Designed miniproteins, single chains. Designs and how they scored, part 46

Each design is a single chain, and the fold is of that chain. pLDDT is the mean over its residues in the fold that is shown.

## One batch from the design tools (miniprotein)

Design m1681
Fold by ESMFold2-Fast:
Structure m1681 (fold): chain A 71 residues (1-71)
Amino acid sequence: MEPREVTLEVKPPEDIDGIKSTGGAKVTLTLTPEQLRAALEQLRRAAENSKDPGTKKVFEQAAAQLEAALA
């Protein structure tokens, strides 16, 4: 199985003071497809279990990025 690099882009909320933000951060991780699938499932389950719309959107956004990495 081939490890893949996943780049996640996260934009922190502007309401948090003390955070040095220039529009967002990129994190690149090298994970196997099995690890990516496990993370995707975890994020989707968290989104389904959360009825809070804000939290659900965050998990769905992260899940979409991981799903794209799996192709």
Scores: mean pLDDT 63

Design m1682
Fold by ESMFold2-Fast:
Structure m1682 (fold): chain A 68 residues (1-68)
Amino acid sequence: SEALERLREAVRRRREALRRLEEVKDGSIEEVTRAIGEVLRAIGDAVDAYLEALKEGVDKEELLEIMS
């Protein structure tokens, strides 16, 4: 389903944002702050996609496994 594809993409972007934050942790405060902002946005996108998939009737356990 489109909602499942959207959730997988959002989770992938969240993982990439977290990885980039780890890469810049020793950088400037501006770089770290920007990376944190990207992580927060990606978390929000993943939550929105999760709720959309739940609304479409996708199994909660399958969704939680994708979110992990």
Scores: mean pLDDT 82

Design m1684
Fold by ESMFold2-Fast:
Structure m1684 (fold): chain A 92 residues (1-92)
Amino acid sequence: SLLKEIAAVLRIIGLALDGAQVEIKVEGDTATITFKGLTPAQIEEAREIGKLLEESGAEVEVKVEGDTVTITARGLDDFTIDLLRTLGEELR
């Protein structure tokens, strides 16, 4: 569902605005989103983002290491990939 992918992107933006350090890397149809310096509540939000991407039909891996969460999503819509690439450039 493209709508669920867009909802996930909006929640990624929400975490960045809430002070999380966010890095996005795009390779083909795969996006790797790394959130750093997270509070416990922000870690749970990052997990919900991963769940939302998985519910969209993407193949999702979520790794939690201390206050860092890495989400790898494969098979994303081209529109979502372009949006994440643009967001990643703006957050650098």
Scores: mean pLDDT 88

Design m1685
Fold by ESMFold2-Fast:
Structure m1685 (fold): chain A 60 residues (1-60)
Amino acid sequence: MLKAILETENVSKAIGAALIAIGLDPNAKVRIEGNKVTIETDDNDAGRAGIDAAKKVAGE
C-alpha cells in the first residue's frame, strides 16, 4: 500500500490532487481536510501514477 499526505497552498489544490489520484486509480482512497489531502492506493502502476500526479498538482 502506498500512502501520501500532501499539504497544499489551498483547498482547490487539495481537491485537484484528490481528483487526479482517483482519476488515475479509481480504487484510491482519498481524504480532504482543508488544504491537506491523504491518498492511499495500491503499490502498482496506476497507484504510483496517481500519487505522482497528485504531488505535481499539490505543488511538488
Scores: mean pLDDT 80

Design m1686
Fold by ESMFold2-Fast:
Structure m1686 (fold): chain A 65 residues (1-65)
Amino acid sequence: MDEELEREILRALGDMYVGLGNILKSQGKNEEAAEEYEKAAELYEEAGDLEAAKEAREKAEEVKK
């Protein structure tokens, strides 16, 4: 499989989990939102997108407060 294609898929999955986290956050489900943001961060790290991973982790930490 193409490594670039794998990274694109991982980023797309990360984007989906960020979207789910945003929806859960808007519903006041902060613990569930944090879990989805943490999943997004792991996917972004696997994709090599360290900036997106950092932003996703920051979102997870903010909703835990």
Scores: mean pLDDT 83

Design m1687
Fold by ESMFold2-Fast:
Structure m1687 (fold): chain A 61 residues (1-61)
Amino acid sequence: MEEVRRVAEELGLIPEVVETLAEHFPETDKEKLEEILEKASKLSVEEKIPLTEAILKIAKE
């Protein structure tokens, strides 16, 4: 959890996104976290939903 929070904060993400990633992907390394963010960003733009909602969709997949 702490590692995920640290990496997400270093990427300049807002606290809401940081906590969502830490909660749903607690044991994810930096490379996988960046992959998740890339997929979530694409989904967010495509479906016009918040980034946190896109992350939750990926977590439920």
Scores: mean pLDDT 76

Design m1688
Fold by ESMFold2-Fast:
Structure m1688 (fold): chain A 77 residues (1-77)
Amino acid sequence: DVEKKKKELSEELAKGMDDLVKIKKLPKELAEKLKELFEKGDWESVIELIKTDERLSEEEKEILIKAIEEGLKVVEE
C-alpha cells in the first residue's frame, strides 16, 4: 500500500530530522517545519523549503533532497 509506505517514510524522515538536530547539523525550527510537511505528505513543499533555506549549505541541501527523493522513489515504485 503506497499510502502506508508514504506514512512510514514520513516517520523515518522525521526521526532523521531529530537526529540531525541532536548533532547540530539542522536548526530545530527547520526540522519541526519539515516534520509538519512530512505529516501532510507535501513532498514538493519539503524539497522547496530545503532548497530555499539560507541556513543550509548547498552540500547539506543536496544530501537531504537526495535522501527524500530516494525514499519517495522506493515508495512510489
Scores: mean pLDDT 74

Design m1689
Fold by ESMFold2-Fast:
Structure m1689 (fold): chain A 113 residues (1-113)
Amino acid sequence: SAEARARLEALAEEIERLLEELAEAVAAGDYARARALLERVRAKLSELVRLAEALLAAGEATPEQRDFVLATLRRVGEALRELAARATDPDLRADLESLAAVVELQLARFEAA
């Protein structure tokens, strides 16, 4: 539906904005801000995944909506891996790698669905 598409797009846009802020925090060495932003990315990703799963379960997911979710998860996973490679704090790097692995697992699940 148009409403479901608008919700998916809004979540993706918010995640992308949070990732940009996260990249800035990592570059600045502001690890406290980076950790707070990473938890916000995690929360919004959980919302996106739950919405996508609900649409698939209801048989309401269009191919375009599925492709949009897959593309979003791919971009997010790649961004998190890139940030992990740039992070000098080992705990932050591990947290970024952990979330990237979760995103990669969700991507694989949706590709198989």
Scores: mean pLDDT 88

Design m1690
Fold by ESMFold2-Fast:
Structure m1690 (fold): chain A 80 residues (1-80)
Amino acid sequence: SDYEKARERADNMARDLRNRTDEALKKDKQLGLDVAISLTDILSAEAGRLYRQSPDSGEVGFYLTSEAHRILTEAKNLYD
């Protein structure tokens, strides 16, 4: 289904965001925060696309927004 495909894509994007942020944080806290911010913007854009596609895809958009916020918050806490 379109919902299942959108969810799998969202899970992959959230995992990639987490992995890229974690790898950047290992090198430098500021770099990790910058990566988290940039990738959060990308996930927010994808969430917007999903909201416009269908109501079911909008649920996946809520998931992406929640995961992006969680990852960004964790990166900010490590920076502080």
Scores: mean pLDDT 72

Design m1691
Fold by ESMFold2-Fast:
Structure m1691 (fold): chain A 65 residues (1-65)
Amino acid sequence: MEEEIKKLDEEIEKINEEKAKEVEELRAKGIILTPEEADKKFLETVEEIEPLAEKRRELKKELLA
């Protein structure tokens, strides 16, 4: 279970890093996201992370049982 939690943490971190990189790439090109575009990027990140965060929460609950 600890190994599974570690893998989920790594996956979540990878998603966050990739999303941050995308924003930096746009900034480097002089592209400023609108509030709507920024919100869309945030929601996409949350949607990708949420199932992993839920699974991580379940594994932690099992570990404590």
Scores: mean pLDDT 78

Design m1692
Fold by ESMFold2-Fast:
Structure m1692 (fold): chain A 96 residues (1-96)
Amino acid sequence: SDIEDEIARFYRKLLEKAKEELQKAKTPEDVERIYASIREEVRAYFEKLGLTPEEIERRADRVATAILFQAAQEVGNDELKAELRERIRAEMAAEK
């Protein structure tokens, strides 16, 4: 569908940005800066889509974590991938 294609393009753009930034990251502080940047872009996009503030905060964190997980996997950062996988599981459990 048109909205699925738009969302897919948005996520692809953020994934490529996260991959580029992670390849340049040297410290845990760099990773947190990248996370904050991706989260802010996701938040702005969801606000544009008309989601509620509560839904935006909850979903933005989960989506930012998922994007960083995929980026970590694609750049070969196994330690970050494992950390983000556990964060995703915890966030999904909290939604239920």
Scores: mean pLDDT 79

Design m1693
Fold by ESMFold2-Fast:
Structure m1693 (fold): chain A 84 residues (1-84)
Amino acid sequence: GPLVEEARRLIEEAREYLRQGNYEEAIRLAERAIELVLEADPSLEVQVQAGMGRISLGVGRVTGDLEFAARGLIEQAEKALELV
């Protein structure tokens, strides 16, 4: 459906920003892709939120590494997209 197609495009754009070293935009696009996947299939919410929470905790409290956050969020978006 249209939400899944948009999420796929956002993941591709996030990967491109990651390649460019623009981690903030990669994070923003990956988070939006996850949001769209959850709108398409709310049953994935617990699994996706657990993954996102671990990434956010790692970045904000342990690492502070935007590249780590960007890579992790893209991975979670891709995993969620595979399950829709």
Scores: mean pLDDT 78

Design m1694
Fold by ESMFold2-Fast:
Structure m1694 (fold): chain A 72 residues (1-72)
Amino acid sequence: DEERLALLRAGAERALEAGDNRSAARLYTQLGRIHFERGDYEKAIELFRKALELDPSNEEAKRGLKEAEEKL
């Protein structure tokens, strides 16, 4: 659902503007998982990397990045 992706992206951008890097990282991780489920592995990697730049401790983003890289 493109609408869900747009809402998650907007939420991540608002969190970044508010300085809430942890919430932004969680939202980027959710975006990455959706792209991964759709087979868009390159986009998923970009989003998981963005999440880890914002919150290096995000275990879901670390796991998602590894899984997506294994698909390329």
Scores: mean pLDDT 86

Design m1695
Fold by ESMFold2-Fast:
Structure m1695 (fold): chain A 100 residues (1-100)
Amino acid sequence: SMAERMLAHARELLAKLETPVLVKFGEAYLEDLEEGIRLIKQGKISEGLGKSITALMNVSLLYEVDKLLPEEWIESLPATETAFGRAIDELVRLWAKERE
């Protein structure tokens, strides 16, 4: 099923994460993906799809961040979701500026 493929893909990406803080965020997004799939099974298709797609996109973003950014920059990020989001935005901005 599509749900099984989404879970398998997210778990594969999570298993490839090397930076501990990104693993913690990836585990939280995997829980959101599992909840989204649960909502779909309950007939809340729109809500469940939105949550599942957002969670899968977030896990994919963590994988790209882990692959492209220096580990020491990522390890310095705050552990809270709001502070982490702001830190990622700033790191992406700095990375883009360096690449021109």
Scores: mean pLDDT 74

Design m1696
Fold by ESMFold2-Fast:
Structure m1696 (fold): chain A 69 residues (1-69)
Amino acid sequence: SVEELYEEALRLIEEARRAIEEGDLEKAKQLLNKLDQIGTLLATLGAVEEAKEIGKEAQELRRELEKQE
């Protein structure tokens, strides 16, 4: 469901943030890739606002990741 996908995305955001803070860039990339997949699924299901929110969080996390590479 949209609700379950959104909750999974929120957990992945928190895990990706921790991975970046810990310097585990490989784990962070894997988590961000999963987040992109969930964002695409949310958009496909018509959950546009949820997809937009998840996309914004993913973009911010990617900016932090790029600063460490």
Scores: mean pLDDT 86

Design m1697
Fold by ESMFold2-Fast:
Structure m1697 (fold): chain A 62 residues (1-62)
Amino acid sequence: SEAEKLKKEAEELAKKVASVGDEETRKQAFELASQASKAADEGDLETARKLVEELKKLAEEV
């Protein structure tokens, strides 16, 4: 499902950011991934997509 795809994408992005970012950046990445997963589980796909987009931006900055 779309929700499952967004959850997996958020998790993978958070892992990538966590591997190269400092402790604060790692916390932000996992927080965003957690929020995206929650939104996807609740059927709020628009919010989940926005959070994944923020994770992509964070990944590009590290």
Scores: mean pLDDT 81

Design m1698
Fold by ESMFold2-Fast:
Structure m1698 (fold): chain A 67 residues (1-67)
Amino acid sequence: MEKIELVEEDDPEKAVERSIENGKAGKKVAYGKPEYRSDMIMIRKNYEANTPENLAAAEENKARVLA
């Protein structure tokens, strides 16, 4: 299992933005509520990969967190 740290962020929009920023920077830290841990880790990972396919997958995870 990939060791990604989750830092609590109550604002889901800020959590998504910070996880995207960390993914682009290659940092192994995601932000968000514990209940969205899996989606937040996937957002970070998909933006780290930075391919069109992975960015499309990240949009699905973002939709789950922001809904």
Scores: mean pLDDT 76

Design m1699
Fold by ESMFold2-Fast:
Structure m1699 (fold): chain A 72 residues (1-72)
Amino acid sequence: SQELIDKAFDALRAGKYDEAVKLLEKALTENGNDPEVVRRAVALTLQAVADGADESTLKKIIEAIKKGFEKA
């Protein structure tokens, strides 16, 4: 749900990258066909890059988005 993506942003803001990735994967698995959820997931990835998240975390975010896009 969009609530899950909002919680993912909150986790990212708190520096909890693993939590943010898990919430993002849940949001995309449940609502990957919602274009708004997908757009917000892309925004989350850009924010993670800006915040200096490591390559492992960024790769997990990209994989979650790819799964969401393939199911939409």
Scores: mean pLDDT 74

Design m1700
Fold by ESMFold2-Fast:
Structure m1700 (fold): chain A 80 residues (1-80)
Amino acid sequence: MSEEEAEELIKEGEKLAKEGKDPKKAAELYKEAGLIYIELEKFEKAYEAFEKAIEADPSLKLEIEVDLGIALIEAAVRKL
């Protein structure tokens, strides 16, 4: 996983969001990008990606928040 992969996922998500054809897929792409940013410890970019994911499909808010929480705990444990 790389920052370039996360950036590509965001661009794909933005394209799908503009087309309005698959909000769930757009949200999933933004969430995946956010998880990559957390692994890279780029937390501001990660939160921006998760906000975009929730905006694209609010029905996934709980799932996105759970995934974010797990990723943050995993990142913190790796520092110990």
Scores: mean pLDDT 80

Design m1701
Fold by ESMFold2-Fast:
Structure m1701 (fold): chain A 62 residues (1-62)
Amino acid sequence: EEEIERLRRRVAEAERDVASYEQMLEAGKLISPEAEKVMQKYLDDARAELERTRAELERVLS
């Protein structure tokens, strides 16, 4: 199932993005409150994308 494999790769990519932004947020806290807020927004956006991609995979699997 090429489509399922493609979606699994997208989920893995989104998970890596979330992990990357989590690290950036931690670093941002050491820079300034403004940097922390910006990085938090990017993390929230990345988490939303991960949720959407996981939902698409679940839909295809059901």
Scores: mean pLDDT 82

Design m1702
Fold by ESMFold2-Fast:
Structure m1702 (fold): chain A 74 residues (1-74)
Amino acid sequence: DALARARELALRMALNVKAHFGEITEEDVEAIAALVAQLTGVPREEALRLAREAAEEVSKLSDEEALARLGELN
């Protein structure tokens, strides 16, 4: 299930960026999308959509909340 794997990877990467840097930039979103597309095989436009969705979700969390959520995924 490439789509489910792509969504999980995008979320995990976004959580990692937020937890360690406190913010997710547009450049981070582009980097996440590129890597998700490469690792999962989903189209880049779909990976970009998933990366934006993950960034929006994670941006609502505090750095502590992002770190806790990342721990739940590991």
Scores: mean pLDDT 82

Design m1703
Fold by ESMFold2-Fast:
Structure m1703 (fold): chain A 64 residues (1-64)
Amino acid sequence: SPLELAKEMMRELAEVEQKIIDEGLKLKAAGVPEEEREKKVEELGKKLREELLKKMEELKKKEE
Protein backbone atom coordinates (compact mmCIF):
# COMPACT_ATOMS: atom_id res chain seq x y z
CA SER A 1 0.00 0.00 0.00
CA PRO A 2 1.12 3.64 -0.47
CA LEU A 3 1.17 4.16 3.32
CA GLU A 4 3.41 1.12 3.91
CA LEU A 5 5.75 2.33 1.14
CA ALA A 6 5.91 5.84 2.68
CA LYS A 7 6.62 4.34 6.14
CA GLU A 8 9.48 2.22 4.74
CA MET A 9 10.93 5.25 2.91
CA MET A 10 10.81 7.32 6.12
CA ARG A 11 12.60 4.52 8.01
CA GLU A 12 15.34 4.32 5.35
CA LEU A 13 15.76 8.12 5.39
CA ALA A 14 16.12 8.09 9.20
CA GLU A 15 18.80 5.37 8.92
CA VAL A 16 20.74 7.45 6.36
CA GLU A 17 20.56 10.53 8.62
CA GLN A 18 21.83 8.48 11.59
CA LYS A 19 24.75 7.05 9.54
CA ILE A 20 25.80 10.61 8.58
CA ILE A 21 25.70 11.70 12.25
CA ASP A 22 27.65 8.60 13.37
CA GLU A 23 30.34 9.15 10.73
CA GLY A 24 30.76 12.79 11.77
CA LEU A 25 31.21 11.70 15.40
CA LYS A 26 33.73 9.00 14.43
CA LEU A 27 35.79 11.48 12.40
CA LYS A 28 35.74 13.96 15.31
CA ALA A 29 36.89 11.21 17.72
CA ALA A 30 39.70 10.34 15.26
CA GLY A 31 40.94 13.97 15.40
CA VAL A 32 40.08 14.88 11.81
CA PRO A 33 40.06 18.72 11.36
CA GLU A 34 36.61 20.39 11.12
CA GLU A 35 36.95 21.51 7.48
CA GLU A 36 38.05 17.99 6.40
CA ARG A 37 35.23 16.41 8.46
CA GLU A 38 32.68 18.69 6.71
CA LYS A 39 33.95 17.60 3.27
CA LYS A 40 33.95 13.89 4.17
CA VAL A 41 30.47 14.08 5.76
CA GLU A 42 29.16 15.94 2.67
CA GLU A 43 30.63 13.29 0.33
CA LEU A 44 29.19 10.46 2.45
CA GLY A 45 25.80 12.19 2.62
CA LYS A 46 25.70 12.56 -1.18
CA LYS A 47 26.63 8.88 -1.66
CA LEU A 48 24.07 7.64 0.90
CA ARG A 49 21.32 9.83 -0.61
CA GLU A 50 22.05 8.40 -4.10
CA GLU A 51 21.89 4.84 -2.67
CA LEU A 52 18.63 5.72 -0.87
CA LEU A 53 17.04 7.01 -4.10
CA LYS A 54 17.95 3.73 -5.86
CA LYS A 55 16.44 1.75 -2.95
CA MET A 56 13.25 3.84 -3.06
CA GLU A 57 12.87 3.08 -6.79
CA GLU A 58 13.27 -0.63 -5.97
CA LEU A 59 10.53 -0.38 -3.31
CA LYS A 60 8.21 1.39 -5.81
CA LYS A 61 8.68 -1.50 -8.28
CA LYS A 62 7.45 -3.96 -5.61
CA GLU A 63 4.18 -1.98 -5.28
CA GLU A 64 3.33 -2.61 -8.97
Scores: mean pLDDT 80

Design m1704
Fold by ESMFold2-Fast:
Structure m1704 (fold): chain A 60 residues (1-60)
Amino acid sequence: MEENIKKAIEVEKEFRKRADELMEQADKHVDTDPERALQLAEEADKVYREGIKKARELLK
């Protein structure tokens, strides 16, 4: 159980880091290219959701 929890946390952190990087890029483009900013924000949301899903599967 504890091993799966640690692995789930690590997986979530990795996906969260990637999503945060995409969100920073989105924020950078908000004023200059709002369409690009929206695409990056959507990709960040997708990455966050994937990380949560994978972490949940490890806890089942």
Scores: mean pLDDT 81

Design m1705
Fold by ESMFold2-Fast:
Formats: structure tokens, C-alpha cells, sequence
Structure m1705 (fold): chain A 103 residues (1-103)
């Protein structure tokens, strides 16, 4: 899918604007394309060569995509991982806010 390919390029960006664009593009996908996009992002965030900062940002995005498909428990788990992975006040605040939204 051309949309899944475009989404994959957005997954490599640490930009807040690109993350929001990725979520909107994801919402426009078919259920099958959404499942494919999540699987691709899961493989990317598990890469050992990513910095903790970039991995934390990708986990935040993955959590947002899990919420969009109703996988709330998976979203909760990846947001909790962000809290332990990268010790940055702003990233931790964002992860805590996202966890609160799941309640």
C-alpha cells in the first residue's frame, strides 16, 4: 500500500508534527493496512540500534496507534515502557498524560 509506505517514512521522524500526521494517515487506512502498519512499527521499535530518545518517541506513536484500534492494554504497556526507557521530564509527562487518558 502506498499509504503504508508513506506511514513507514513518518515512523522514522522524531517530529511531533510528523507523529500527528502519521496518526491521521493511520486513521484513513483499511483494517488490514492498520494491522500491517502496527506490525511494521512494532519491528522498528524493537530494533536494538535506536537511541533511547528515538525509541521512546516511536513507542509513544505505537501506543497512539494501539489506542486507535482499541488495543488499550498494549497501549498501556508501551506507554509504561517509555517511563523506564528515557529519563526526560517532558517525555515522561507526555507518557503519564497518555496513560491517564486510558482510564
Amino acid sequence: SEKVQQLLELFTSPSVEDREQAIELFKSLSPEEKAEAITLLEKIVLSPNETPEIKAQKLLLLGDLYVEVGQVEKARRVYEMVLTLFDDPEIKKLAKEKLAELE
Scores: mean pLDDT 79

Design m1706
Fold by ESMFold2-Fast:
Structure m1706 (fold): chain A 67 residues (1-67)
Amino acid sequence: AAASAELRETARRALAVGEEMERLRREHGGERTPEKEAALARARELEAAVTDPEAVEAIAEAELAAR
């Protein structure tokens, strides 16, 4: 139960960071911006917090589809 709840919250964060990174990439192209670097740093912290990133991605996709 607790692990499932934490996975859901981590999945939401992963989804939000992923969307932000894609938006920054589209808006700023190849230029390195502070926002892009901040998004990459958050993605790195998120990866360190999860054991199986594939499981997190699957949960994020399922939540997005249910939305």
Scores: mean pLDDT 63

Design m1707
Fold by ESMFold2-Fast:
Structure m1707 (fold): chain A 60 residues (1-60)
Amino acid sequence: DETLEKARKLIEEGKYEEAAKLIAPHLVAGDPRVWPIAREVVEKAGPLTLVKYANEAAKA
C-alpha cells in the first residue's frame, strides 16, 4: 500500500529507476498489485531496468 504509493510518486517525478528498485521485491514475491506500476516503468524507461532490479531482488 504505502510502497505502491511511494513508487507512483517516484514515477510522477520521473525517477523510474528508483521506482523499479522499490517495486522489484514485490514483483519477485508475486504481488499482482505492482503490475500497473511495473508496466509504466517499462513504458517510460524500458524493460531492462525493471528486469535488472527484479533479478537482483530474486538473488536475496
Scores: mean pLDDT 77

Design m1708
Fold by ESMFold2-Fast:
Structure m1708 (fold): chain A 70 residues (1-70)
Amino acid sequence: MKEIEEVREELLRKSVEHVKLAVELTVLKKEPPSPENEERIARLEEELERTAREIEELAKRLEKLEEEAR
C-alpha cells in the first residue's frame, strides 16, 4: 500500500509541474515575439514533453500496482 501512495504522490507532483509549465508557456506565447522568448518557449515545450512522458509512465505503474492489489 505505501508504494501505491508514493507513486500517487509523485504522479500528483508531476501533474502539478506539468500544469505550471503549460500555464507558463501560454503566458509566454502572449508576449511579443522575441529571440529570447522563442528560446524559452522551445525549452518549456521540451520540459512539457518530458513531464508528459514521466506522467504516462507513473500512471501506468500506478494502474499495474492497483490491479495487483485487487
Scores: mean pLDDT 82

Design m1709
Fold by ESMFold2-Fast:
Structure m1709 (fold): chain A 74 residues (1-74)
Amino acid sequence: SLIEEAAELLAAGRPEEAIRLLESIPEKNALSLTLLGAAYAAAGDTERAIEAYRRALELNPDLEAARNGLARLS
C-alpha cells in the first residue's frame, strides 16, 4: 500500500518522497496523517508537521506516535 511504502521511505531517510506519496492519498486516515507529520518534521517543516499530527489525533487520540511527534515539536 502507499502507506507502507511511505513508512519505508521515512525509515530510509527519504522524507520528501514520503511526503509526495502521502499527499497523493485523496482521503487520509489517522495512520497516513501520522506518517505525514513525521515526514514533514524530518524535512524541517514544523508547522505542517504539527497540523498533520493534530488531524491524526482528531481521528484517533490513542496514536502514541502522533502524540509523541507533536510533543517533540513543542
Scores: mean pLDDT 85

Design m1710
Fold by ESMFold2-Fast:
Structure m1710 (fold): chain A 64 residues (1-64)
Amino acid sequence: MKKILLVVDDDEERAREVAEMKKKELGADEIILLTGVSVEEAREIAKEIEKKTGAEVILVRAPE
């Protein structure tokens, strides 16, 4: 079963750094970076990916 890490941030550089860190911690197989979307939209995208692939989707947002 695949693990997909979905990172939401308006700052692409910061999103990339967070994704690299979390991928190592969580053992994720794939990373998807989302910029310019709301957390609500990201949550919907996560559900769609999970349904289509059967993978575990982990949603991460940069801390505010």
Scores: mean pLDDT 77

Design m1711
Fold by ESMFold2-Fast:
Structure m1711 (fold): chain A 75 residues (1-75)
Amino acid sequence: SIEEEVERLVELLKDEDPEVRLEAVERLGRIGKEISDPKILDKIERALRKEAATSEDARVREAALRALKELQERR
């Protein structure tokens, strides 16, 4: 299910490999644009907000910030 995929991607944000974290951010952003479930969208936005604020990798922070901005602009 999409809920299980989102939960798996949120776990991948804790991975030691920044490339794995970057892919997880990008996939969460894509899912956020396609879904209409507000609870799943809220979970995605919280995860992206945390990565944008706290990730040590600049590419991960920038990708998370961009994805979050795109989702927030949709309201």
Scores: mean pLDDT 84

Design m1712
Fold by ESMFold2-Fast:
Structure m1712 (fold): chain A 74 residues (1-74)
Amino acid sequence: SPLVERLRALTAWLRAAQAAHPDAFSPVQRKILAFAEEAVANADKLSPAQIETLVETLELVARSLHERHGLPLP
């Protein structure tokens, strides 16, 4: 599924960004990333709509990190 592949790619990118820039992530963004990691592990149990909403949420997190901290976009 392209959505599952996008979810995995964004989650991996954000995990790498958090490792490199831990102080850039808000507590809410850390919780979103943790939820995304659990969702990747259980992607077969999620609806396409749930995966799409999570992908959109992770894209907003990446944009926020870019705008506030100058991190590159994925």
Scores: mean pLDDT 87

Design m1713
Fold by ESMFold2-Fast:
Structure m1713 (fold): chain A 80 residues (1-80)
Amino acid sequence: KEELVREAEEALREAASLNPEASEEEVERAVEALRILAPKMTDEELEALVKKLREAIENKDAAGARAIMQALIDGAEALK
């Protein structure tokens, strides 16, 4: 699980680079959201997240990457 979380964080940071207008603060918010959500996610959910992020990177899908980042932030806020 720790390895999957690290892999997801790396993929998230790379996907965020598709949006050069995204600030470091926005990227850090998404990474922190992932860290908040990760203890409540299954290995299958983490693997699915990594796959979606990698697909966005491969397809240069900036909008898809942004949507994933926002979904993570919204998910973490919903847990509070």
Scores: mean pLDDT 78

Design m1714
Fold by ESMFold2-Fast:
Structure m1714 (fold): chain A 64 residues (1-64)
Amino acid sequence: SKEMLENIIKMLKELIESLSTVLSPEQVREVLERFFEWLRKEGVPEEVLEEARERALEYIEELS
């Protein structure tokens, strides 16, 4: 759902901001890949994961 996507993106942005204070952009991407794998196992639809991934990677680039 759109609400689920927006909530996931909000969580991802907060995570990226926190991690970016102590980790490189490459390390942040590695943490996010593990997080997406976990969300997939929890049953989040692939279309939501794909959109969230694209927006998360864009946000990492903005902070770099």
Scores: mean pLDDT 83

Design m1715
Fold by ESMFold2-Fast:
Structure m1715 (fold): chain A 60 residues (1-60)
Amino acid sequence: SEIETLQKIAEAARLLRDTDLSVEEIAKRVGFDSAEEFKELFKKYVGKSPEEYRAELRAR
């Protein structure tokens, strides 16, 4: 469901902020079978790729 997808994306955003786990590891931990599907859905709902999101959190 969309709600379940949004919950997974929210948890992935937290893991991107709070951990050094790879994008592939985060996708797996939050319950995606494909890192590619995760990246597509993350960009759709967040407006940025997981890599861009993490980079911006760490930008100065």
Scores: mean pLDDT 84

Design m1716
Fold by ESMFold2-Fast:
Structure m1716 (fold): chain A 66 residues (1-66)
Amino acid sequence: MEVVVAENKALSAEGAGAAAGAALKEGARQVTIHTTQGDGVGSTPAEAVAAARAAGGVGTKIVAHY
């Protein structure tokens, strides 16, 4: 199952990673973070934050996979 947890929101990489990490703590198996400069993928909260920072730019959409 796929759920959009944030979209059309200008998020810092840290903000995008934190929101993705919250979805993972609530039972998501993986998150995809879309930014203006690229995409990041994580399966743990720490990986999600690191992926958001590595992608850079402004977070535009976060998708959680259950």
Scores: mean pLDDT 77

Design m1717
Fold by ESMFold2-Fast:
Structure m1717 (fold): chain A 69 residues (1-69)
Amino acid sequence: MEDAIRAIAEHATRLLEEGAPMEFVVKAVRTALRALGLPEEVVEKAAEATRKLAGDAEALARALLELVR
């Protein structure tokens, strides 16, 4: 789980750095977390964290890990 969440955070930051729109990055994170079987409440909180933290993969990873716990 932790490795998967860190990979999702790194992928989100890379997408944003490559010029993807924020809403595309948020959708990618939601899709990945749903694929991991996480409840919708966690997915929505993760979407909010992604909008604030997608520029910092380590900060995003820490926020997502706190939500999944």
Scores: mean pLDDT 83

Design m1718
Fold by ESMFold2-Fast:
Structure m1718 (fold): chain A 60 residues (1-60)
Amino acid sequence: GPVLARATAPIPKTGPDELTLREGDVVEVLEELDETHALVRSLATGETGVVPLSMLEPLA
């Protein structure tokens, strides 16, 4: 099934490839890009972008 995670805090967009998330937003993790960032899809909006892994909580 999809790998789901939740944003633990508001995530501001600081670059063109980044995704803005609200606290509690659920995302699908599409790819871990490196040790600090992942490419995700927002389940609320369908938008994709890069977010810090440290601000995501894995869902069981």
Scores: mean pLDDT 78

